# Ledger of designs, part 45: designed miniproteins, single chains, continued (5)

Each design is a single chain, and the fold is of that chain. pLDDT is the mean over its residues in the fold that is shown.

## One batch from the design tools (miniprotein)

Design m17547
Fold by ESMFold2-Fast:
Structure m17547 (fold): chain A 69 residues (1-69)
Amino acid sequence: MVTIPKGSPVVEAFGVERLSDDRYRAEEAIIEVQEGEKTRRYRARDVVIELRADGSMVLAEDVEAEEIP
């Protein structure tokens, strides 16, 4: 398990429930993190996503996630 900080980009979300205009709960989310010259993908469960004004989705809070091979 790795802690991924709030504000990290969410590239895919599944089982999405709307909480408010700017916030959604997802049963599963895929996050991409740039680590040096490598992009890593992580899976997080039961996460809150913030929808930004530009239409991008980011983590609303720090989450624990598992790296996807």
Scores: mean pLDDT 82

Design m17548
Fold by ESMFold2-Fast:
Structure m17548 (fold): chain A 84 residues (1-84)
Amino acid sequence: MEELEKILDELISKLPDYFRPKAEELRQKIVELLKQLSEEDREFLLNYAKYLKSIVTSPYQAMLALEELLKMAEDLVNKKKKEE
C-alpha cells in the first residue's frame, strides 16, 4: 500500500537522524504485517495513520505515531487470527 508507506516516510522525515535506524525497523515491521491484513483492515490502518499524522507536532510524537501504528497493525493481525 503505497499511500500508507508514504505516510510512514513522512513521519520518519520528522525524526532526527539518530532515530532513523529504529524508525526504519518499525516501518519494515508495519509493512510486513500489511501483507497479513485484509483490504478492509489495510484501509482502516491507512485512515488511522492519516489521523496520527494530522496530530503530530513534534519528533517525539512522530516516533510515538510509528510505534502506535505498529501496535495497531499487530492487533488487527491478532484479531483476524482469533476470529478464524
Scores: mean pLDDT 80

Design m17549
Fold by ESMFold2-Fast:
Structure m17549 (fold): chain A 71 residues (1-71)
Amino acid sequence: SMEEVEKLRKEMEEAIKNNDISRALDIAFELVEKYGLEEEARQLFIDLLQKYINLTKEQAELVWEIYRRRR
């Protein structure tokens, strides 16, 4: 549901704020696998890494790609 998606998005932001990248990735992949929201999950994850961890866009994209390949 839309409420569950919004909850997961907020939980991803909280995980990144707490520097729990592993939890944020688990939430992102739940958005991908359960809801088919791959591009939205990817973009939110990248944006949150830039905002809270101070990674560059290129660094944040690399983190996403490395985890994606380890499936």
Scores: mean pLDDT 86

Design m17550
Fold by ESMFold2-Fast:
Structure m17550 (fold): chain A 81 residues (1-81)
Amino acid sequence: PFPSQLELDSATADLMVAVTEAIRPSIRRAGERGDLESLRESKEQLQRLIALASKLADPAASARAVATLQEELAEIEEELE
């Protein structure tokens, strides 16, 4: 069913991390503007990605991707306070 679980899961986690890094500038700009609606939308996007990361077959890769996504989610939640 899978040719190389370690390589596949690692590559998937790396892609999730890259997407998280791409979202980071948008979070900063929304925070700077006090744009609560954009921050909420970014929060929803990150929550969707966390759900996808949780589906990774390798628990270590899943945990790594989820941890990175949750760190950015926490940053948004601080801006929304």
Scores: mean pLDDT 77

Design m17551
Fold by ESMFold2-Fast:
Structure m17551 (fold): chain A 79 residues (1-79)
Amino acid sequence: SADEALMVELGVEAARLIGEVLGDAALGEELVALVRARAGPEEWEALFAEHGVSREQLEAAARAAEEPLREKAAELLAA
């Protein structure tokens, strides 16, 4: 549905932003793949562990991504 497509695209933008903040483009693209596959928490935890990402780094990346993601969400909702 359109709502499901919007949720997936918001997740993709969040994944890319997290990858950008962490300076790991490969992680960003793998996160995008997990979002599109609607992967569970175990797959996300495994991917972060594989890339050596700590909880503190994730929390910092999420905070840094908040404003850019809000701007991107507004663009997607306006389309």
Scores: mean pLDDT 81

Design m17552
Fold by ESMFold2-Fast:
Structure m17552 (fold): chain A 110 residues (1-110)
Amino acid sequence: SIEERAKLFMEYIIDRLKRMYDLAKRNKDEKTAKVLEEATKKLEKILKEDPTNIEGVIEVLEETLKKLEELLNDPSLSEEQKKLRQEIVDEVKKIIKEAKELKKEIEKLK
């Protein structure tokens, strides 16, 4: 079903965000960890209320990306912090692309 496919995708992206959160925490990047935790909570709410709301998922991820890009633009960052934040930004961009692809596939099935 469309609902089951959307649910599995939501669980998949939530797992990816939790892994990025763990990476940020291990590197003591509390600002990046907080942004990812807030995104994860918003996505868990969508998963509980309406997993087919892929548009809402994309909105959360795009807001999250904007916040992460602001953190990446901090001129005081070490080279290691820049690399970590860039990797997280790139991963979120990839997830957004996958979410937009799923939205198109779901629209074809309706």
Scores: mean pLDDT 86

Design m17553
Fold by ESMFold2-Fast:
Structure m17553 (fold): chain A 69 residues (1-69)
Amino acid sequence: SADVEALAAGLQAAADAFRRGDSETVAALLERLSREFGLPREAVGAALQRVLDGEDPRAVAEELLASRA
């Protein structure tokens, strides 16, 4: 799904920004993903934490979008 790939890419970009200490980019990406996919900001933040903990961004994106549907 294009939505799964786009959300996964966004979560990966946020994780990469977090790892380099770019807190401004992290905040901007989380807000963008929340708006773009109609997800609560807390849900996107929790998804980022899962990716940072080593979960596959695509698997996290699939679960997050499925729980919305």
Scores: mean pLDDT 87

Design m17554
Fold by ESMFold2-Fast:
Structure m17554 (fold): chain A 64 residues (1-64)
Amino acid sequence: ATPADREAASAAREEATNRQVLKDLDAGTPRAQEIVDVVAETLGISREEARKRIRRLLEGQLAA
């Protein structure tokens, strides 16, 4: 495989992962809640604000 093929495959995997995390956030799964809690604690912000920031970052990654 060429370097371009490997980069495309890596980007596709990252996009699929980001889409899955976004779906998990919408569904309110335990995994998504854990991620939100860790981000909220690390940044010293509310769970609601952490959820908004995670969403914004993931949507930005999907739009790129």
Scores: mean pLDDT 74

Design m17555
Fold by ESMFold2-Fast:
Structure m17555 (fold): chain A 65 residues (1-65)
Amino acid sequence: SLLDEVLKIQEEIKKLIDEYNELKKQLDSEEPGSKKAIELQKKIDEIKKEIEEKVEEGKKLVDEL
């Protein structure tokens, strides 16, 4: 059902947010401008994009309900 798909997307978004928070915490402990900090920022930006895409997907499914 559409409701089951929405619930699945919500769980996926929650997992991505948890990963985002973990990477953000790691970034905050790194020297600003270090190679590791730059790599962590790129991963954070990628996850932010994935969260945005999942949120939009979830909105479209809710609109179909």
Scores: mean pLDDT 84

Design m17556
Fold by ESMFold2-Fast:
Structure m17556 (fold): chain A 71 residues (1-71)
Amino acid sequence: MTPEDIELNKLKVKVALIEYARAKKEGDEEAANKRLKEISSKGTFEEIKEYVEKHEEEAKEEEERVLKQDE
């Protein structure tokens, strides 16, 4: 890959991650899955994993908090 191609791919991954986070927040699983597949195809699995784990953990904590109030 040329240096320019690497920079372009990094930018595309960053945009896709932002769109993924937005889709997750909106509950649009179809859009979220589409963005995840696009990012994965770029060979950036570790970046995806770190981002997803961080946001998924926050969402899970919020869900658990709401469920505990209903008990």
Scores: mean pLDDT 62

Design m17557
Fold by ESMFold2-Fast:
Structure m17557 (fold): chain A 64 residues (1-64)
Amino acid sequence: SLQQQIQQLQRQLQQLQAILEALKEQYKTASPEDKPAIQAMIAEIEAQIAQLQAQIAQLQAQLA
């Protein structure tokens, strides 16, 4: 169902947000050599979060 799809995406969003926070913590303690790689991972996760948020919003609009 549409509601089940929204709930699944919301769970994925929460997991990605937790990963993002962990990466931001790692970035603060990382060596200068490792920071570019972590920054790239942060950008990738942020893009995935934005895409999931857009999908959730679209599905919620269909449910309303």
Scores: mean pLDDT 89

Design m17558
Fold by ESMFold2-Fast:
Structure m17558 (fold): chain A 61 residues (1-61)
Amino acid sequence: ARARLEALKEELRRAMERLREADAKGDKSGTLKAIGDILRAMGDRAQLGLENGLPLSEALA
């Protein structure tokens, strides 16, 4: 559903904010965790987008 895709976009935004905070603090573990969260959210968006007939570029935007 498109609403779920937008929710995943918000999850990605929050993960990127956590990445910036962890990097600024020199928290390597937090930085790696945030990167993992970003990759997972992007994967979820790609999967859901493709299931809804969106091009990969739109799903990963």
Scores: mean pLDDT 75

Design m17559
Fold by ESMFold2-Fast:
Structure m17559 (fold): chain A 97 residues (1-97)
Amino acid sequence: MSEVVARAADGDPRATLVMLAAQALAEEIKRENKDDKEKFREELEKLRERVPELVARPVEELVRLAERAVEIAGEEQGEAAAEELRALVEEAVAALA
């Protein structure tokens, strides 16, 4: 995870999509386990172990998950946060085209 975050900060478009995809999955885990903090932590640890699987996923799937992160950010943090993440997705997709 640390290496993917560092690559995203350096402008690696695939790493950016992986980071956003992981954020979307983490927020879904949080939503599913809202009343169980221990289960939430256990599922997040499993997600961290599965980050190499996310790196290997097709760009189309990563974009779909990243778009889900934009949707969740809009719901939880408001439209400005959604627009910021949407810009990151659009820049990453353009760089991978």
Scores: mean pLDDT 78

Design m17560
Fold by ESMFold2-Fast:
Formats: sequence, C-alpha cells, structure tokens
Structure m17560 (fold): chain A 89 residues (1-89)
Amino acid sequence: KISKSLYEQLVSDDELLGLLAALPRDQWEHTLEEISTLSKEQALQYLKTRVSEPNFAGIPEVNAFLQSLLDPSLVNPPSIEDLKKAVFK
C-alpha cells in the first residue's frame, strides 16, 4: 500500500521513523498516506506539528509495520492459498 521508494526514504531517515513511532499506532497508516504525497522535508514538518519529539526506541516496531505495508507476504505467515500451492509443488 506504500511505494517502495517511500519505504526506502523512510527507513533511511531515523528522524522520520522516530517521529512516526511517537504517534499512536492506530494513526500510523493514515499518517503514511498523508505524507506519501509530500517531500521528505514537508513530511518532517508535518510530523513535527503532530508530535513534540521523536521516539527512537519505537523505530523497530514502525519498521516492521512499514515492511507489512510494502509486501504483506514477506512479513506475515503464508495464507492458506500459499500453503496449498506449496503442497502441490
């Protein structure tokens, strides 16, 4: 649901990840949709208006969430359909 280029931009910037991690988890998906159309500097400014300081300790959780949005099959266990394909391999 997010572009690979946006994902790469986010994971290369600890400040962006830290600011996103400072938000409640239920706001992460909506916030990513909002910043996906913004430049890196605009995204940083947007996040700074919503949070007082970054939460660097939360970065691993945000990174796992971003990976699940980029390709759910890479992070989530295989679906029943994927397991059926493996059996008929």
Scores: mean pLDDT 69

Design m17561
Fold by ESMFold2-Fast:
Structure m17561 (fold): chain A 88 residues (1-88)
Amino acid sequence: SMAELKKELEEIAEKVKELALNSEKLSVERSIGIVLRAIGLVLDVELGHMSIKEAAEELKELAEELKKEGVEGAEEVIEKIEELLEKL
């Protein structure tokens, strides 16, 4: 259902936020930027300004940035996003 897909998106966004905030690999500015973008994506979907698919694709880019910086857990988040995208 749409509500279940939105919940999965919110759970993925929360994991992206947690990885960015808890990582010693990122600068404070970069961590804050990723957190704010993840929050903004969830809000845009709730307000009807963005599809779940578009938001999931953007979250995947953020998770790939975390992976590039060597943040542990980023690969698992990318896999969860790919699973969500397969349902869309």
Scores: mean pLDDT 88

Design m17562
Fold by ESMFold2-Fast:
Structure m17562 (fold): chain A 112 residues (1-112)
Amino acid sequence: GTPAGVAIARGVAEVAAQSPAVRAEVEGDVATITGDGTLAGRTIAGAVGATAALSSAVEAKVEGDTTTIKGVDTPAALALSPEQAAAAVERTVAGVREAVRATAAGHGETVL
């Protein structure tokens, strides 16, 4: 994996771990975010995956309440300058932090 992929995986896992509704594990350039079986956990895992998928340095897969984020070794990802890689990390981690915060605040729950 690229340094950007590793940094995004670790940053995403650290932010997601701030929520009690999910468990975050990181190994190299792979981060796994698992919901606790609640709607909040599933929503956070999905939001993390959707936000991470906007980055060209990682691939995100959502399966039920589990989101897997892994670094990708595409020519575009490998060609990122250190500045571009740092910007991609900051943007992705900031997006995930906002998604976790919004979900924890009850945003996205439909009050019937």
Scores: mean pLDDT 70

Design m17563
Fold by ESMFold2-Fast:
Structure m17563 (fold): chain A 66 residues (1-66)
Amino acid sequence: MSAEEARELLLSDPRATFNQITALVGKLLGLSDQTIASILKISVETVRRHIRNAEKLLEERLKELE
């Protein structure tokens, strides 16, 4: 899955927050957790939590398309 595809799917989900979308897209683009944390001005721990939550939402959204 491309970063753009993931972004479009998450933007269509009202449960997804800006930070969750940005953190996962950043990870898919190959950015480190530290770089994403600096961009969002949050902790690395919070970035990892946002990535996990965004991945869960993506998995649920993809199952809805099957």
Scores: mean pLDDT 80

Design m17564
Fold by ESMFold2-Fast:
Structure m17564 (fold): chain A 87 residues (1-87)
Amino acid sequence: AAAERERLRRLLLEVVERVLAEAGEEYDPEEVEEQVEEAVAAATPSQRALVELVAEVVRRGLSDDEMLRRVAELRGLPREEVEKAIA
């Protein structure tokens, strides 16, 4: 749906702009927006899920451990095995 695509575009744009800002890189906002729109148009369901996960990490400042738990959940891996690897 158009609303879902617009939401994904906004999430990806937020992630990209934050990563570039934290890296101290200069960028053209118009060029970044164009590239984000193209990426969202071509995105698979798995890529969309990954964008939402990365946006959550960026917005909440999740730790590496929490990131690994989220990746495991997204991929259908047993949480118990991830917890053992982290501990």
Scores: mean pLDDT 66

Design m17565
Fold by ESMFold2-Fast:
Structure m17565 (fold): chain A 79 residues (1-79)
Amino acid sequence: SMREEVRERLKRGLKERAGLTDEEAEEVIDTLSEEEFEFAIRNRGEGEEEVLDKLIERINREISEELRRAVDAAIARGR
């Protein structure tokens, strides 16, 4: 499905650009709102890159409390 293809591409991008594990990338993707996910599906290519860039920016500079908790949980399990 298109949703699964977008999810796999975002996961790959997070692993390649942010150095996340499979589990960490899944946790980060699970913090996406349905609106953000639908934006990526609707605007394939550029929209996927925009969502990926925003996820990486949130991780590195502007982490929301929810995103931080999800990332910390994944990192703790990855130890």
Scores: mean pLDDT 74

Design m17566
Fold by ESMFold2-Fast:
Structure m17566 (fold): chain A 87 residues (1-87)
Amino acid sequence: SEEKWQQLLEREPLTAEEQELLQSALQSHPELRQLLQELSQAYNVPQKVIENAAAYVLKTQGLQEDLAVLKSRIQKVLENLLATYLE
């Protein structure tokens, strides 16, 4: 449910560093915004949760030039979150 995703965002909010990384990536690669919206629709998950997963990938692995690779990595993080919080 949306409440479970809201609790996740409250327990693990984006750090200032993660927010800066995400904002920088979105400014450098406008197509990333569309990718995040697509994932939000595909998983029926609030965009802020997708942004949290994306920021985690960006922080740990950096921005990928191949957006298909970035999408795959974000999907893996989302699937792990889904298994944990949408049981």
Scores: mean pLDDT 73

Design m17567
Fold by ESMFold2-Fast:
Formats: structure tokens, C-alpha cells, sequence
Structure m17567 (fold): chain A 96 residues (1-96)
């Protein structure tokens, strides 16, 4: 959990990173993978904000009774960080 938060807090405020990790760990692996793929596609297009992603995480977390392992949580947090970094680079390129 701490390592996952540290990865994300480099890209988002600490409170946001803690919220994402807290909700993400409550998901099943399949649900986390589907939501990350949806977020990557929609976030690149500007169709979803990070706050809307957190809301979707919370909705899925309420339905799920299983938790990701620490290793799975770390893997998904790293993948989310890559999505956020790619979008940040894309926004820099829009500056010409």
C-alpha cells in the first residue's frame, strides 16, 4: 500500500493518491484491469477526469468483496502512473 501511494503521489496530490490506492485495493483483478483500460482510453481523449475515475473506483469497490494482493496493487498503480505520465507529455506537446 505505501509503495503504491508513493508511485502515484509523484503525479497527483497525496490525498488523491491515497484515495485511489484505498479504493483500487478493494477491487478484483479483472475489475481493476477493465477500469484501467477504460480510463486510459477516455483520459487520453479528455472524456474522463481523474476525479471521475475515483468515483468509478468507489462504485466498483462497494460491489466487490475481494481485494487485490499487494503485488497486484503495486502493478496496477504503476500502470496508472504510466497513463498519467503519458497524458502529461501529450499536454506538453500541445504547447508546440
Amino acid sequence: EKKAIEILEKLVPKEVAEKIVSELKKLEKEEAEELLKEFEEKYEKGEMTIMEFIEELEKKAKKSKKSLSEEELLEFSERLAEILEKQKEKEKKKLE
Scores: mean pLDDT 74

Design m17568
Fold by ESMFold2-Fast:
Structure m17568 (fold): chain A 58 residues (1-58)
Amino acid sequence: KVDEIFEEMKKKAEELVKKAGYYISQGKGDEAIQVTNELGKELSKLRDEAAKAAREER
């Protein structure tokens, strides 16, 4: 449960670094910020799900 969510978070973090880095290298700072914000929201949701799963395992 929590391990699967953590693996999804790692994949999203890697995707964020790659996409943001790509846009920065293209001089597209606005797109880099947008991608960072969107993937940041997804990571925040996964973090909340992990916290909920941890509470249910009490």
Scores: mean pLDDT 77

Design m17569
Fold by ESMFold2-Fast:
Structure m17569 (fold): chain A 73 residues (1-73)
Amino acid sequence: MTPQEQYELLKKYLEKRAEELRGVNDEAAEILEKAIGLLQEAIDDPSADLEAINAEIEELMRKAKEVLAAQRA
């Protein structure tokens, strides 16, 4: 599987999760949508700084997890 195929699969997964979170936790959905945008950037331009994009996606995933945990507390 190419890195492009992996990014496309992850994007589809995150799109589903963001849709599920809309109306439940809009803040978390918004964070996931931002990560989807970064994945699309990596898919469209494989010469982009993938290291920087991956680091930003990881930070967004961490923030989404924190927001979801706070909602349950």
Scores: mean pLDDT 78

Design m17570
Fold by ESMFold2-Fast:
Structure m17570 (fold): chain A 60 residues (1-60)
Amino acid sequence: SPEEIEKQLKEKIALIQKKLDNKVKEFQAQGKSQEYIEEVKKIAELLIEDLKKKAEKLLS
């Protein structure tokens, strides 16, 4: 159902964001540059946008 797809999308986005937050803290502790951390955040944004597009196609 559309509601189930929307729920799964929200859950997956929330998990990506939580994992990103944990990884950012880990990378900061490891002394990674801000440029590196920003690149990781950008990759996460692209993954979220890809998930949204795939969900839209399933609901079409």
Scores: mean pLDDT 84

Design m17571
Fold by ESMFold2-Fast:
Structure m17571 (fold): chain A 65 residues (1-65)
Amino acid sequence: AEAEARRARAQKLGDGMVQQIKRDGAKFKGSQEQVDAAYQLADRLEKLDPEAGARVRATIDEVLA
């Protein structure tokens, strides 16, 4: 169904962002613009799938710690 397809896409997008943020590490942490953009994207993703958005946000917080 349409809703399942949207959630599956959100999960895949979230997983991709988590991997990218972890790979970039120090470069991501050093760019406030990238950090702000990632938080905005995580907020958007949470509206489609709260678990996917929360996972991205948690990854951002971990990399910034």
Scores: mean pLDDT 80

Design m17572
Fold by ESMFold2-Fast:
Formats: structure tokens, sequence, C-alpha cells
Structure m17572 (fold): chain A 68 residues (1-68)
């Protein structure tokens, strides 16, 4: 079973995923808050959203693994 992630850890994973995606897209955008990431997510293409969700899951899995 996965350890329970806190909202702070979920936000960390989300921010990391957004910064990684921005870098992949050649963007100079730097995200520091959940609110900034969610604002960008609303304006993403379907392809960008799919990539973001994959990266977000990978970062959540990494944080969960560090806690185990």
Amino acid sequence: SLPSLTQEEIDEAMIKAANELAKELGSDKVFTSREEVLAWFREMSEEERGRFIKLFKEHMDEIAARKA
C-alpha cells in the first residue's frame, strides 16, 4: 500500500511536474505554488495535460518511495 501523502507533499509533486514540463517545452516559466500550476493546467492542451499527469504521478510515486 502507498503511504498517505500530505497536501504539502502533493503540492511538491505538482510543482515539480509543472517545472519539468515547462523545461521540456522550452519555457522559462518557474512555478512555486499550487495556484500557479493549476492556472497553467487549465490552459494546457490535451497532450500537455497528459504529460503533466504522468510527471505528477511519477513525482508522487518518488515521494512515497522516499517515505517507505
Scores: mean pLDDT 82

Design m17573
Fold by ESMFold2-Fast:
Structure m17573 (fold): chain A 91 residues (1-91)
Amino acid sequence: PLTPEQIKELAENYYKKAKEYLKKGTDEDRLKAVQYFIEALYLYKQLGETEKAEEILRDLKEIVENNTSTDATTIFRLQLFLKEAEKLLKE
C-alpha cells in the first residue's frame, strides 16, 4: 500500500497533468484534463483533504459549464464525468 505522503505526491501530479491538458484547449485534451482532475479528487478525498477535493469539483463544474464544444459526444462525456466526480465526493 502507498503511504499518505506517496498518495499526496500522486494527487499533486495528477492535478498538475490536468492543468497542463486543460491549457492545450482541444476537446480530447479537455476530456483528459477532466479524468486527471477526477483522479486527483479521489486521492485528496482518501487523504481526508475534503476542502481540496471540493475545490477540484468546483473547477470541474466550471469546465463543464463553460464548455464551448458543439460535439454531442464531448458534451455527454463531460456531463458523465462531472456526475461521477459528484458521486465520488459524496461517498
Scores: mean pLDDT 84

Design m17574
Fold by ESMFold2-Fast:
Structure m17574 (fold): chain A 106 residues (1-106)
Amino acid sequence: SNAEKKINSLIDEIKKTTDEMEEAIKRGAPESEIVKLAEKHHEKTIELFKLMEKENVPKDLQEKALKTVIEHHERIAKLFEEKGLFTQALIERSAAIYYRKKLEEL
C-alpha cells in the first residue's frame, strides 16, 4: 500500500540518520551538529509512529520499524561509551530499552 511504501521510506531515512550520527560522533563533530542529527532522527521517528498509528499496519512492518529504532539507539550508545560520553550513552540505552519493551508487546 501507499502507507507501507511511506513507512519503508521513513525506515530507510532513519537508517541514513543513524549512519550520519555514527560518522559525526566518530570524527568528533561539534555537539551542535550531533544535536541537529538527533533532532532529525526524532522528527523521522515521530512521523513513522504517527503514520503507523493512523494506518492498519501489518505486525511484521511494525516489528521492522521498532527494530530499526532500537538498532539506532544501541549503535549510538556504544559510540558514546567508546568516546567516554556516558550520560549521553545512558539516554540512548534508555530509549533502546523503551522500544524493546514496545517490540515485546507486539
Scores: mean pLDDT 85

Design m17575
Fold by ESMFold2-Fast:
Structure m17575 (fold): chain A 55 residues (1-55)
Amino acid sequence: SLQEQLAQVEKQGQEINDKVEAARLAGDTASYNQYRSELLQLSQQRKQLKAQIEA
């Protein structure tokens, strides 16, 4: 279901956010930027799924 897809996207977002923080603390700018980009993509997917569920 769309709700199950939303829950999976939210879980993935949490995992990527942990990686962003780890890269930030390590000073790994390349990994930080990559994970930030992935988090933005997941945020867009979450927004789309919420819009579809609410329609």
Scores: mean pLDDT 83

Design m17576
Fold by ESMFold2-Fast:
Structure m17576 (fold): chain A 74 residues (1-74)
Amino acid sequence: SSLIEQGDKLLAEGEALLKRGKTVAEYSQASYLASKAFQLYVQAGDRKKAKKALELGVEAGMKAIKLAVDRVVS
């Protein structure tokens, strides 16, 4: 499925950003890519991949929020 292939590419980019990321912008971009992958997997009916994309997006989003808060209160 082209939807799954597109999702896999976006998820891989998001995973790479999460592993290498150090900034709010990088973590936010990883969360965005995971959210796009989630939408594609939902459309394709792949519930397992959709769950994985959701979990990556939440992790990246939480890292972005934590880093942003730490920057404001420091």
Scores: mean pLDDT 87

Design m17577
Fold by ESMFold2-Fast:
Structure m17577 (fold): chain A 81 residues (1-81)
Amino acid sequence: SEAEEAKREAEARRLGAEAQQLLSKMIEAAKEDLEKAREYARRAADLIGRGVELKTGSREIGEATRRQAEALLDRLLEELA
């Protein structure tokens, strides 16, 4: 239904906004607390994967996106350390 589609879109937008806040916290923490920065990175990757699952209707694509985001953010944090 249109209401179900609107609900999924709204949820995906909320997850995206929360992920953006976590990524900002990750960057701020990267120079002071690498362990906390990694925690923010993993939480952000999870929300990104969830948002992609909602938009695509595919758990497989969502999970693959989560893993790719987590790996990318871990590499970024290693370079910033």
Scores: mean pLDDT 86

Design m17578
Fold by ESMFold2-Fast:
Structure m17578 (fold): chain A 65 residues (1-65)
Amino acid sequence: MTIILEKKLDASHLSEEEQLELARKVGRELKAEADALEKELKAKYPDEDITVIPVVHVNDLVFTS
């Protein structure tokens, strides 16, 4: 079972470089949340093949890590 954790940010007021840095920061935070949720769900449902994928949207940009 695959679960997607999605977060959408409006950063149109930032430069492209600042948008990329924001995406990296939020991506790291969301990945930590995804890893924690995956661990919790695997402990609760050990018979399930569970994967949690973090996805960050910054304006029109999509990041999956």
Scores: mean pLDDT 77

Design m17579
Fold by ESMFold2-Fast:
Structure m17579 (fold): chain A 97 residues (1-97)
Amino acid sequence: MKLTEEQRKKVIDSILETLREYLKRHPKLTKEEAIQLLKDLFDFLLSLADMTPEEYKAVKEKIKSVEDLVNFTKELAEKLGLPEFLEIIDYLEEQLK
């Protein structure tokens, strides 16, 4: 799927705003809900990365635990220059403890 740079920015901003509003309305998440949101966010961020199918598979195969999922999602957000997602990831990580 080819998005223009402007369309990509709008999608990112929309998802970030939607996640912030969701968490504001749902201040207590179950561990299952927090894990699912982390998986959805990881898949979203991974879809924005300029990765080959082989690189994509290799990254997914390294995720053996919820801790790995958190760490790789944070690394991916930082690599993509989207530090705003780190706040959301940190909040979701706290729900898992």
Scores: mean pLDDT 78

Design m17580
Fold by ESMFold2-Fast:
Structure m17580 (fold): chain A 90 residues (1-90)
Amino acid sequence: DLRERLRKLIEKAEKAVERGEVNKELAYQLGKLMEVLDVDPETRSRILRLLRDRPDLVSAFSHGYNDVKQKGPLTDEEKRKLIEKLEKLL
């Protein structure tokens, strides 16, 4: 279930931000995931709020989001690999 996996990733990302453990790579991959899964604006806003005090991470997130948006849709295999990569980074 992609929705349950996304919810768990958001929860882990929230905890990682609280611990100061989110790096630019993780932020970039989260931005890609949000565009790939056509995540609603409310969920995207929640993640951006978690990164609010880190302009470098907000920049990386936005870069990842826009990179996927500009290049077009990912395959189902690429989507699964992105989720797996995020699960490993968290």
Scores: mean pLDDT 74

Design m17581
Fold by ESMFold2-Fast:
Structure m17581 (fold): chain A 110 residues (1-110)
Amino acid sequence: SIVEYLEKVKELVKKALEIAKKLNLKEVAELLEKAIEEIEKAIEAAKKKDYKTAIEHLKKAKEYLEKALELLEKNAETEEVKEAIELVKKAIGGIESAIEEAEEKLKKEE
């Protein structure tokens, strides 16, 4: 289900957040925390089958993740930062797939 899929995406972002906190990347950590909040709001909307609201929150989550990715890529000096980059890229891909699935569910409503 889209809810189970978004829970997995949230775990990827949480792993990236742990790395950001360990490396004291405060701005990245704040952006990742905001992305998690938006993913959680999208999960709650999806549970209610409010896919329009879920898509809105997923788009906001993607914006925060893309900003975090830009900052991480500017400082890709360590293997730990490279791991965080990979996790964030996977999360962005997951959000894009979830948006597509939610949009397909909206089309079935006519």
Scores: mean pLDDT 89

